# Designed miniproteins, single chains, continued (4): the designs that were tried, part 8

Each design is a single chain, and the fold is of that chain. pLDDT is the mean over its residues in the fold that is shown.

## One batch from the design tools (miniprotein)

Design m12245
Fold by ESMFold2-Fast:
Structure m12245 (fold): chain A 56 residues (1-56)
Amino acid sequence: SAEELAAAAKENGGAAVLRAGMEGLRLDDDQLALIAEAAGTSPEAVRAGLEAGAAL
């Protein structure tokens, strides 16, 4: 879920986002903003991380 990814991203940063992308997680814009806030980054960076993970 977005809340689980937010918690994981707070602890592990981009590695958690890549893993979620590999698992096929899809997020809307509000969920991307939530994860970005937790990870200390931008929604665009979270989207890029999910795309990179999905490509692995």
Scores: mean pLDDT 78

Design m12246
Fold by ESMFold2-Fast:
Structure m12246 (fold): chain A 92 residues (1-92)
Amino acid sequence: SMEDLEEARREVLEAAAEYYERYLAGEISFSQMEAGIAWVVQEVAERLNIPEELALAMARAVSEELRRAKEEGLSVEEFVRRADERLRELIE
């Protein structure tokens, strides 16, 4: 449902923001951040019955924006904004 897609987007973005903050603080590696976010996407997709193809697309979009955020030295707010735009394009 659309409500489940909006909930999935919200939960994935919240997790991505928290992991990126921890990465910027030096608490976790980039690989640990990517793995953690991938795990959250899988968990959310299973719980909310999101189609596998859409879940994979969401995970790829967040991963791509994480790499850009690292390369460009983006703030949490700017990373979240870009990731949100990418996820909205997939569910709208």
Scores: mean pLDDT 88

Design m12247
Fold by ESMFold2-Fast:
Structure m12247 (fold): chain A 85 residues (1-85)
Amino acid sequence: DAEDKKLEEIEKKILEGTASKEELEELAEAVEKQLEAEKKKNEAKMDEKMKKVYEMLLELIEALKEGYEKYQEKLEEIQKEVDKL
């Protein structure tokens, strides 16, 4: 819907390096809510690999709240860790 499209636009701006701090915080909060809901739904079915993925995503969201530069730094770090999985 319109809300989802707005979040998608913010995500695009993050990738382009043009997102404001307020936009980054708004997206981070929305994604955090989504991850918490998914975690609760799948809690009993989560294996160690899935738990690690959720931890990585939460770290990425925390970095996003600190701003775009921190988000990119954390994203590169996570990509290197994923290559080891």
Scores: mean pLDDT 67

Design m12248
Fold by ESMFold2-Fast:
Structure m12248 (fold): chain A 93 residues (1-93)
Amino acid sequence: MKAKITVEVTGLIEHNDDIAATVADIKNAVLQIDPKAKIKEEAFVDHEKKKVTYKIEIEVEKKSAPKVKEALEEVAKNASKEVEVKIKVEELE
């Protein structure tokens, strides 16, 4: 059984280094817990508002999902104040 975790990382384009570091921390945390996790990344740039949103869709084994969620919440807590992190967990059939 699989679980789907969606993480959105948002910030100003001028803080792209902080955004990129947060995205890397998310990917590393997931792969340390579930090395077979499937990760899909999409970036959305709002040039008018100078904002970037990275949408990271993660599929993990259901048994690993609680540990992955906890690790992602720690990454979000320790992220730069310039970066917003939103985490959503869904069970897949």
Scores: mean pLDDT 82

Design m12249
Fold by ESMFold2-Fast:
Structure m12249 (fold): chain A 93 residues (1-93)
Amino acid sequence: MKKVVEKLYEIIKENVEKKLNAEELEEKWRELAKLLAEVSGDEEVAELLIRARERTLAGLEALAPEEVERLEKALEELDKEAQKFAEELEKKK
């Protein structure tokens, strides 16, 4: 989990420093999705995240309920790790 949060932090830092365009942000998003799959132990999570994004952008059909549940669980774990990482950063002054 911590590796996913660290990757997210790197993306934010690069966006602040380099002012990433939409295409660069999309590439970073795909990298984050792959890392999330590794951390969750579910290789399909990366594909679900990419498909969810592509379906939204392309106006395609919604994800199946099972796909949504799997994705939501992975994102909830990511959010918890992100909060914990932010608290650790504040302590390291």
Scores: mean pLDDT 60

Design m12250
Fold by ESMFold2-Fast:
Structure m12250 (fold): chain A 61 residues (1-61)
Amino acid sequence: MEKEIEEARKELLEYAEKKGVLEEGKRIVKVMEREVREGRTSLEGAVEAARRAIDEIARRA
């Protein structure tokens, strides 16, 4: 799972950078990593939620 979390982080940060919200994306990704590591959510669910949050912030920026 650790390597999958690492890959997800990289993909989400790249996505946030392309949307012009890298700093906000870094905060979202930190929350995602913690939620997955604590077993509060699945990796797939956390990635989906993070992408949605990045899109929402980008739309408001």
Scores: mean pLDDT 81

Design m12251
Fold by ESMFold2-Fast:
Structure m12251 (fold): chain A 72 residues (1-72)
Amino acid sequence: KEILEEKDPIKKGELIAKKLVDKKTSLEEKEEIVELVSKEKDERVRHAAEIAIDAIEDEEEKKKLREILEKN
């Protein structure tokens, strides 16, 4: 939600990565963030999300988020 207001692709990617790796962020919130990223045109933002998802230790959460990112 605050991520949508960030116009700098690098800062947006950093905010996304921080939220995705934070275990306090709910799975539902992570799914919403990744769905937004899946529609993003800037490769820097998408790449930051991919790296962050790969860093997630919960294997089921990681797989679910990857599926959402690859959707379109």
Scores: mean pLDDT 76

Design m12252
Fold by ESMFold2-Fast:
Structure m12252 (fold): chain A 64 residues (1-64)
Amino acid sequence: MEDKILEIAKKILEAIKNNKPRSEIYELFEELLKLLGENIDPSTFTETSLEEIAKAIIEAIEKK
């Protein structure tokens, strides 16, 4: 499960860096939230907030 969370978080970060459409970024974030068991609407987040969340998840998993 951690491997999939890490993969999706990295994909979100990469999509943001590559200026992918918001719809694609939100789809990845929705998948991440479902994997975490959260029911938060991804549209309430800014791209900056999504980037910070993705970075925090990557750091949390890598630090073990």
Scores: mean pLDDT 73

Design m12253
Fold by ESMFold2-Fast:
Structure m12253 (fold): chain A 74 residues (1-74)
Amino acid sequence: REVVIDLSSVPGLSPAQRAELTELFRRAAEAMKNGDRAALREVMARVRALLPSLPPEARGIAEMFLREAEEWLS
């Protein structure tokens, strides 16, 4: 199942941050679809590195994504 996350309405998120997160979530979905655990781990590491710079709303979305991705890897 495709996971579509729309970040266009998240307050405080810059266009550059929105573009990077959108691309990371797209890559994560593709990795999950293809069973590519290594690619998913790389995406998760990049999302974690971005967490301190994200506004609270985007950080919450990113943390939910990380929990779901970790569960998928289990």
Scores: mean pLDDT 78

Design m12254
Fold by ESMFold2-Fast:
Structure m12254 (fold): chain A 76 residues (1-76)
Amino acid sequence: MKVSQEELERYQELLALMDAAATSEEARERLLERAEELEKEREPINLAEAITLLTALSEAVRDPEIEERIKELQEL
């Protein structure tokens, strides 16, 4: 896949937030807000990124709310 520098920087920020999300509820909230913003744009690429982000976050923190969010995005 081809990635722009802006997308790479965004991805690196997401990785840092995911690491923090394992121990911080605030980091989890920030990741969820970012995923919600991507969801609202309704672009296929952004929805795929939001699902990927939430899936990785779900694996890290094992939060049922995140799993439900993933299902909602998959139904769009």
Scores: mean pLDDT 64

Design m12255
Fold by ESMFold2-Fast:
Structure m12255 (fold): chain A 93 residues (1-93)
Amino acid sequence: KEKVEELLERTKKAVEAVVAQLEAKGLTEEAEHIRVVAEDVIKTIRELAEKGKLKEALESLKRFLKALIDKAKANGIDTSELEKLLEEVEKEL
């Protein structure tokens, strides 16, 4: 649980960075979509962790981070921090 919460806090910061870069590029609708999806995913991961389903929580986070990396790359956004976070998640699996 403690490690999942740490990863979720880092994920929230990474999402905010991607959203800010998309907004700076004038992609406000895409930025809003990512913000909403991230909030829902983080809530779901916390619920899975509370139920003791840590592997499912981490696998859900891994899928979200991969999708976010793909969207960031498609928009010319640096993904170095997201890729490091993904490696940390994979290490816990």
Scores: mean pLDDT 84

Design m12256
Fold by ESMFold2-Fast:
Structure m12256 (fold): chain A 95 residues (1-95)
Amino acid sequence: LKEQYNKDGEDALKGAEEHLETARRLIEEARASPDVDKQRELLRKAGIHAIAAAILLAGASYFSDDKEKVAELNKKIQEVFAEIDRLEAEVDSRR
């Protein structure tokens, strides 16, 4: 039973890390894009992946005994949301 819960927590942590990495990649693509509409599209996609990471992390916090890893990923997800908000404000100011 505890072994199954640990596996569910590990799978959720891995999923959260993968979505977080995808969000970061999309943010970098948005930064590099000269097209405002393309920047908005990429930031929207990054936001969706950041939300998915947050949902998976909530599941991981329930099943995983690794409280340090959960806290680390939560901080990184919050940093990604803050960066998306900052870039969206910058993109809006340029239009």
Scores: mean pLDDT 81

Design m12257
Fold by ESMFold2-Fast:
Structure m12257 (fold): chain A 84 residues (1-84)
Amino acid sequence: MIAEQLEKAAAEFEALPPEEQKEFLEIAREADKLVQELREHGTDAQKQELQAVMAEELARLKAGEITLVEMYKRILEKLRELVE
């Protein structure tokens, strides 16, 4: 269930030292910023690729193949490649 994965991610986050918690929040913030920029200023091709990336990573999360933390890291990496 997604709720169980969110609770696990929250527990993993709370167990991290404060410096690592800040690093994770920066990763999540950067990913959100890139999604926002692509939605507002991206080309049609970039917007289609964004939708494909988000759909694939969400499908992996729902299948239990990756954690929520891993999903954010994977999305950030792919979005950075997309905005180059």
Scores: mean pLDDT 73

Design m12258
Fold by ESMFold2-Fast:
Structure m12258 (fold): chain A 97 residues (1-97)
Amino acid sequence: MEEEELAEEMARVAEELWEPGPRLVFDLSELDAEERTLLQGVMSMLILYHEKHKEGAEEMLEAMKRARETKRLELEVTPESLERLLAKVRELIARSE
């Protein structure tokens, strides 16, 4: 039950804060462990949003798998909405500790 509630909250946050934009590319090897964790959190929010709406979840799962292999992450998000999503991931991590 708690896991379903968290997934629904993450999907709702993505629905409220995510603004689709140009494809931003991140080199994960240039990022520290905290930055990688935050970007993975944003990616998880977007996957849960797309799974709920059945719109592109498969493509995002493939992108996540590719990012793990290449250490390169691509997100279709505006820089402004990305900052808001990163702030929300930090809040959710703090709440879980």
Scores: mean pLDDT 73

Design m12259
Fold by ESMFold2-Fast:
Structure m12259 (fold): chain A 75 residues (1-75)
Amino acid sequence: MTVSAAEYILANPDNEAAVRLAARELREALEKLGLTEEGERVQSDLDAAARAGDVERLAAIVEEAMRLIEEKQRE
C-alpha cells in the first residue's frame, strides 16, 4: 500500500521509532511483490543499522529497498 514511513526516515534517520516503522512497511511492500526474502533482509539490515547508529547505512538501505519496489512494480 504505502511506504510513507520510508520517506519520513530519510528526513529523520536518527528517529529509532521511525526506522522500525519504515522497516516494517518496506518489508510488507516487498512481500506483496513476491520478494519475501528481500523484505526480511531489508527489515533485518535496517534493524542492525539502527542499533549501530549508522545513519548513512540506514539511508542507503531505504533507498535500495525503494528502488527494488519501483523496479518490480514495472512488471
Scores: mean pLDDT 73

Design m12260
Fold by ESMFold2-Fast:
Structure m12260 (fold): chain A 61 residues (1-61)
Amino acid sequence: LNALETAILTYLALSKKPLSAAELAKGLSLSPSTVSSNLSKLLAAGLLQKLANNKYAAVTT
């Protein structure tokens, strides 16, 4: 994982609730485009799940 992917996963795991790309961008001080790009990579890797209302949650075991 790159630094941004790790930051997104950690933030989601600590939040313990689904967050939108806009909420992640605000929380991490990143652009929504940067967050969306990294969210797509995390979804492809199976480390993230997309929920209703375009919200995302970390896959936790």
Scores: mean pLDDT 79

Design m12261
Fold by ESMFold2-Fast:
Structure m12261 (fold): chain A 62 residues (1-62)
Amino acid sequence: MSDLINKINQRAEELQQEQNLSAREALIQALVEFGVPFEKAKLVAELYEAGQGSLYELLDEL
């Protein structure tokens, strides 16, 4: 999980820089690229932005 989380975060940063996406948009796209279904990725990104848990916890729980 920790290695996967690092790869997701790195990809989200790349997407923000390359495509001028918001942090939420970049995180959703990175999650989808790593095999997370879009609806789950959107929910994870929303909860993460709201401070409801770490990416690690949210991906394990949902």
Scores: mean pLDDT 78

Design m12262
Fold by ESMFold2-Fast:
Structure m12262 (fold): chain A 85 residues (1-85)
Amino acid sequence: SLAEALEELRELAEEARELAERGSRVERGVGLAIRAIGLGIQAAILLAKELGLKGILPLEELPEEILEAYREAVEGALEAMRRGR
């Protein structure tokens, strides 16, 4: 569900924040970024299904709460990559 996708994105954002603070290898940040992007796409597919649409919905059409969680997860993953060794 969209609520499950939102919670997974929030958990991923927290994991990314901890990874950035603690320091990690770049590959771990890349893995988090890939997971965040996948969850964003999944949320867009779920929203399209709930709206009775067929095809792909732009990520920008996601509800603001989900879009914000997605941004935080991606930004956190990018920061973990930037601080990676």
Scores: mean pLDDT 75

Design m12263
Fold by ESMFold2-Fast:
Structure m12263 (fold): chain A 55 residues (1-55)
Amino acid sequence: SAELEAKAEKLRKMSGNEQMKFLATLSDEEIRQLAELLGLPAENLLTAKRIYLSL
């Protein structure tokens, strides 16, 4: 979807800290879809979200 593609492009342009904050605003389902678009394991992005939420 165009929305997910736009989110993937934003994520690519963010610093690591900004990426973690952004991922924390997304559902686990959206994160899995973004991971597929980025060619990354979904587990890495989900871990980043959970680390941010544990702060």
Scores: mean pLDDT 80

Design m12264
Fold by ESMFold2-Fast:
Structure m12264 (fold): chain A 68 residues (1-68)
Amino acid sequence: SLRDELEALLAELEALRARLGTPGAAAVVDMVRGFLANYDAGKLSDENVRAGIAVVRRLLAVLRRDAA
């Protein structure tokens, strides 16, 4: 499900935040947490969630590069 995909992305982002220790990594984690909370509250359409997941995946790729 979209929620399971967001939870998996959040878990990976939190691991990267712990490794990088940067304000940028922390901001991305906080953004995704807020996005998941808004989805659970019924404030976001599935289309908006899919678009948001695409953005998060791009940000995750950048953070993975920095963590390598």
Scores: mean pLDDT 82

Design m12265
Fold by ESMFold2-Fast:
Structure m12265 (fold): chain A 69 residues (1-69)
Amino acid sequence: SRLAWEELSDEERARRAAEAITKLFSREHLLSLDDAQLRALVDAFARAYDIPAHLREAVWAELRRLLAE
C-alpha cells in the first residue's frame, strides 16, 4: 500500500503489519517459530516500517490470530 503509516489508526497499522508478515513468510515457517523468534520477527518488521514500539504487542496479537485461522 502507498498509504502513509502515520495516516492510519493504531489498530489498522497493526492489522496491516500482521497481514504483510503473513504474505512475506509461509504459514508453515511462521508456525515453526517459538514465541521469542516470532516476537523478534515482529520487532524486525516494525523497525523496518517505523512502527511504534507500543504497537508491536498488537501486531504480535493480530499475527497470532491470523495463524490460528
Scores: mean pLDDT 76

Design m12266
Fold by ESMFold2-Fast:
Structure m12266 (fold): chain A 92 residues (1-92)
Amino acid sequence: SLLDKVEELNKEMLEIIKKHNEGKISEEEALKKIVEILKQLSDILREAEDDPETKKKIIEMSLETLEKAIKESKDPKLKHLFGIGKKDLELY
């Protein structure tokens, strides 16, 4: 169910981008929500530390979502934040 949690967080991330692109939420609100999601992903990776196969799947899934987020977001600050998240995951 760690994979299910990651899938849900990834869906939330893309929904935030969609809402921000549509002008439904502010840049500040989007940034705050994305930071909270990235923090939760970090916590989940820490929980998966003793399960290398699950950890690898989480990293692969999250990298794919962050790359999609960078492409779909219209906001330079959000793109920058997703880029930081991607680089942090690549260090695992």
Scores: mean pLDDT 86

Design m12267
Fold by ESMFold2-Fast:
Structure m12267 (fold): chain A 83 residues (1-83)
Amino acid sequence: MEKAEKLAEEAAKILEDEGFTDLGKYVRDSILRGAKEGRLASYTVAVVLRLVGEALQADPETAKRLIDVARKIIRLSKKADEE
């Protein structure tokens, strides 16, 4: 649980630091729900897909920022699983 809470906070902070506050809340809630349901990997994938979906509808600069955030979240998730 604590590892999932840490992942949720770090992922949400990355989005909030980029100005995506609402997406940060969504990511935090989704990762924590995934952890509680034993579906952390599935919810993390859903979060990444949501960011990619937002990027496809955004301007090129915003799309790049969203994809960069998605990559950071994937990296954090992998690090948490390997710890």
Scores: mean pLDDT 78

Design m12268
Fold by ESMFold2-Fast:
Structure m12268 (fold): chain A 90 residues (1-90)
Amino acid sequence: GDESGSAFLAILYFGSREELVVAAAYLHFAYNLSVEEIKATFSGRLTKDEVEEAVKKVEELKGDKEKFINYVSSVLKGRKKKVFLKAIET
């Protein structure tokens, strides 16, 4: 199976608010998705303000991959962290 997709779904359905914000940030960082597209992806599990927070965080990092890896590593732990970092580095 897609390990990255499995980690994303686990965060989407069972993740904390902070983990969901990181997942939203990843969609903007990797795919440049809009606030509305990201909000739709999370099916109301994140507010517009939380999605805007995620997008702003990525923009403040100015597309710096190493800074984004550090941000993900500060929030995600264990298996979720490992799978997400692998997705970012691929």
Scores: mean pLDDT 76

Design m12269
Fold by ESMFold2-Fast:
Structure m12269 (fold): chain A 100 residues (1-100)
Amino acid sequence: MPSLREQLLEKIDELLALLEEAKKAYPEISDTVDALMALLRELKAKIEAGEVLSPEELEALIRRMDELLQQLARHLPDELRDRLLSVYDEIARLLRELQA
């Protein structure tokens, strides 16, 4: 089984790929997608560098990502919305597991 860190990095890459596809199909959400992708890339860089997020920083980051994801999800078809939310839920779960 891959490590929690490896699983998290793979899920971040999966969400980034889904966001790129959503941006191509729905240009009206591109600014929100770009903001969320910037946060995900910053998170990925911190994880790859072995940086430990404080519990407060982690919950603030999850909250910001959740708000952006909910904003863009309202503009997406149900199938793509559900896929994005499912991958994000896994990322949030793995992030909390890494802090335990």
Scores: mean pLDDT 83

Design m12270
Fold by ESMFold2-Fast:
Structure m12270 (fold): chain A 77 residues (1-77)
Amino acid sequence: AEEALEKLREGAKNYVKGLEAWKQGKIDEAIKYFEKAIESFEEALRLAQELGSPLVETAQIVLDNAKKALEKAKKEK
């Protein structure tokens, strides 16, 4: 349970860094951070699913948001 939460925290930190980079026009940095966020959120989702955790829904939502942010950042490149 704690490992899924830790991966959600890692993903959130990278997602925030991606948003800050994107706001500053640093598109390549934003893409890199969003990709790291996606990797962490995918691991969080996998761990939450294995444990039958209520974190599955949260992990799916943040993963979807990170994927949408990545696609939008790539379109600006």
Scores: mean pLDDT 85

Design m12271
Fold by ESMFold2-Fast:
Structure m12271 (fold): chain A 68 residues (1-68)
Amino acid sequence: TAAIAEKLGLPVFTTSEDASAAIASDPSLTRLVLVGKNSAALIRVDASGRVTLERLYDIVDGELVELM
């Protein structure tokens, strides 16, 4: 959601395909948020292009609750 983007200051995507396209077009993009099923995942892209799950959040009443 827009509120998540504002809180984290990061781009938000709803699909891995859109996220991958954004990373490919902007090599300065090393972190993003992937949103789905009332949850959000903070994804990190390292210098070699490897994607890792940095944090997992539940979305409770517009608040981010860290799960891992």
Scores: mean pLDDT 71

Design m12272
Fold by ESMFold2-Fast:
Structure m12272 (fold): chain A 72 residues (1-72)
Amino acid sequence: MSEEEIEEAAEELLRKAEQDGLPAVVTRNGLTIALAKPVSREEVIEALRKAQEEGAKGAVVWGDGKITLIKA
């Protein structure tokens, strides 16, 4: 996943949370990101980067820098 794809995934997740409420979930290129609470765009981007760097299948974003990686 490229930097641009990470940014697009973050924007889509935040938009989905705004429209449909929480929890919100987006999957991009096999990576699943879940948003459990309202968080900043920067938190979502950091979660996506960490999940990709660690080879995780996804992440849950809790806010206040708290991210749980989903094991493969």
Scores: mean pLDDT 77

Design m12273
Fold by ESMFold2-Fast:
Structure m12273 (fold): chain A 71 residues (1-71)
Amino acid sequence: SIEEDIAEAEKNLPASIEKLSKLPSVTPELLELAEEAYKTGLRMAREGTPEEEIRAVEEEFEKRVKEELEK
């Protein structure tokens, strides 16, 4: 179920962020942006937002990550 998928993603989020934080190329700003993106996606999923809209928000965060990497 979607509730189980959200719960699993929430449970795995700290481990995913921890792995990302160990990469030498990841700045604190990129790490914070990634965590914000994941939390936003999970919140939207919990609120029953359509997958298409969640994907659009994910694409916007991907653009912001790319901009940060190009600094």
Scores: mean pLDDT 75

Design m12274
Fold by ESMFold2-Fast:
Structure m12274 (fold): chain A 90 residues (1-90)
Amino acid sequence: SMEEELKRAEEILKEMEELLKEAKKIAEELKNDPEAAIKKLKQILEEVEKLGEELEKITEKLDEDKRNEFLKRAKKIYDELLTLLYSIEL
């Protein structure tokens, strides 16, 4: 049902938000170990990418406005993670 799909989409976004929070914590705690930070952040990025793929599939069954809102929120999390990772590699 649309209700179950909406619930799962919100759960995925919450998981992605928690992963972003953990990524920021890792980057802070491992300031003196950039190799370890990069390795852990790449693992988190992989999990976020998998969640994003799940979200894309689930939102195919939602109305266009809801789909766009969920995908926009997911993209923002992904972009923030990528920016964080890129800032360590520089």
Scores: mean pLDDT 87

Design m12275
Fold by ESMFold2-Fast:
Structure m12275 (fold): chain A 68 residues (1-68)
Amino acid sequence: MSRDELYAQLQTLLGQIHERLRARDVDGALAALDQADAVVAQLEPEDPEFAAGLREVLAEMRAAALAL
């Protein structure tokens, strides 16, 4: 998967996570978060600073999902 494909996939997943959290779909949100974590891990070798920032955001979203 190319870097541009990974960024596009991540953008889609972030949108899905927000939608699932607003719908109070904990299982769906956690599944999308797991997929986003995998994409971020693939991006880390190319942009470690961006990956680190995204991991913080994803961790906050995961905490929000688990608090639902």
Scores: mean pLDDT 83

Design m12276
Fold by ESMFold2-Fast:
Structure m12276 (fold): chain A 120 residues (1-120)
Amino acid sequence: SKDQIEEIIRVLENLKELFEDAAEKLIEAYKKGLITAEEAMKNAEALVDRIIAVLDELAKKSDPEVQKILEELRERLREIKEEAKKEVEAGKDIVEVLEKMKERVVEAFEEAIEKLRKLL
């Protein structure tokens, strides 16, 4: 229903903000020497995996059009995570990797939210 789509949009907006805030806090903790680059990346990966699990649960309870949008978002988040892991393994600066990961995650959520709004 329209109300269910509106609720899913709110969940996506909250998950977007959660990841953005967490990524910024991980960058700050790393800059202060409180965590290693490996710990920062591991925490970012764990949060993406948790978000993907929430999206999978929502998709299973959704109409086919909504399910497709959530499945596309889930796959894009997996790709973003995998690319960030490869960049860290290649010795790229963790701050640059996490900032890029944050931007790409935010864009993926905004695209999914826009697609859902078109169903209203």
Scores: mean pLDDT 91

Design m12277
Fold by ESMFold2-Fast:
Structure m12277 (fold): chain A 82 residues (1-82)
Amino acid sequence: GRPLSPEMQELLEEAARALSEALAGRDFSDEAQMYAAWVTLELVEEAPDVAEARRLLARAVEAIKSATDDAELKARLDALRA
C-alpha cells in the first residue's frame, strides 16, 4: 500500500478519536458503528489533501451526531460517499 504521510497518519488517529467520541453512549448496532468507522476512515484516507480530509471528517462526525438510529446513520453516511 501507499505509505501515509506523518500528517495524514496523525489525522487518521484524530479521526479514530472523533469517531469514538461521536459514537460514545449512542444506541447504534455493532454493524452500524463498524459502517460509520469504515466510511469515515475511507473518506479521510482517500482525500487528496489534509485540508479536504479535515472537512470530510467534520461532515462525517456531524452525520453521526445528527443520526437517531441505524437507518438514519447509514443514510447520512451514504450521502457523504456520493
Scores: mean pLDDT 81

Design m12278
Fold by ESMFold2-Fast:
Structure m12278 (fold): chain A 58 residues (1-58)
Amino acid sequence: MQVLPGLVIRAPPSEAVKRANEINLTTDIAAFPAPYGDSDIGYQMSLTIPVDKREWVE
């Protein structure tokens, strides 16, 4: 059994940056906007969740 260490969230470029910044400020989760190759919105946000914080993320 294995769990992905990160989540990918799709968002518009401006919103992706803002949401990533808010996550990094309010939690101990690293979030960064990333380009999504064939996405209409153009960007995805990747999250890296530390072990201690995994209880409230899925």
Scores: mean pLDDT 46

Design m12279
Fold by ESMFold2-Fast:
Structure m12279 (fold): chain A 75 residues (1-75)
Amino acid sequence: SLAEARAARRAALLAGAAPPPYAREAATRIKAIGLKLTIALAEKRGDEEAAAKAKAELDSDPEVKATAEKLKPFP
């Protein structure tokens, strides 16, 4: 239906789906790397609250979480 097509288009624009797919994938990878680094630094500092917040943010986006799981641990 036209109304459903319009609603889907509006939802895509509001969700930031308007950028090309490669730009979205790059943004997801950057976010995954940043969060993984934040978690590692927080854990080294013993900041359990900061580590928990970063882990929760990582878990909030399944694509970011899957990307982070494919990244090897930092040396």
Scores: mean pLDDT 70

Design m12280
Fold by ESMFold2-Fast:
Structure m12280 (fold): chain A 63 residues (1-63)
Amino acid sequence: SAEELLAALRDTRLGTRIALEDPELAAKIDQLARRLRERFGSVEAGLEDEEAVRELVEEVLKE
């Protein structure tokens, strides 16, 4: 879910747990992190733009 993707980006421990339970979701998290870096230069900078993050999460989950 969108909330799980955002939580995993903010919490490395949760990201590791998701990777063990759902490798496909882990791939989506990695894809979202790449898009944030491409658009904002870093994941941290991108995560501060709540509306842009929501849009990117929805795009990644639709693929």
Scores: mean pLDDT 72

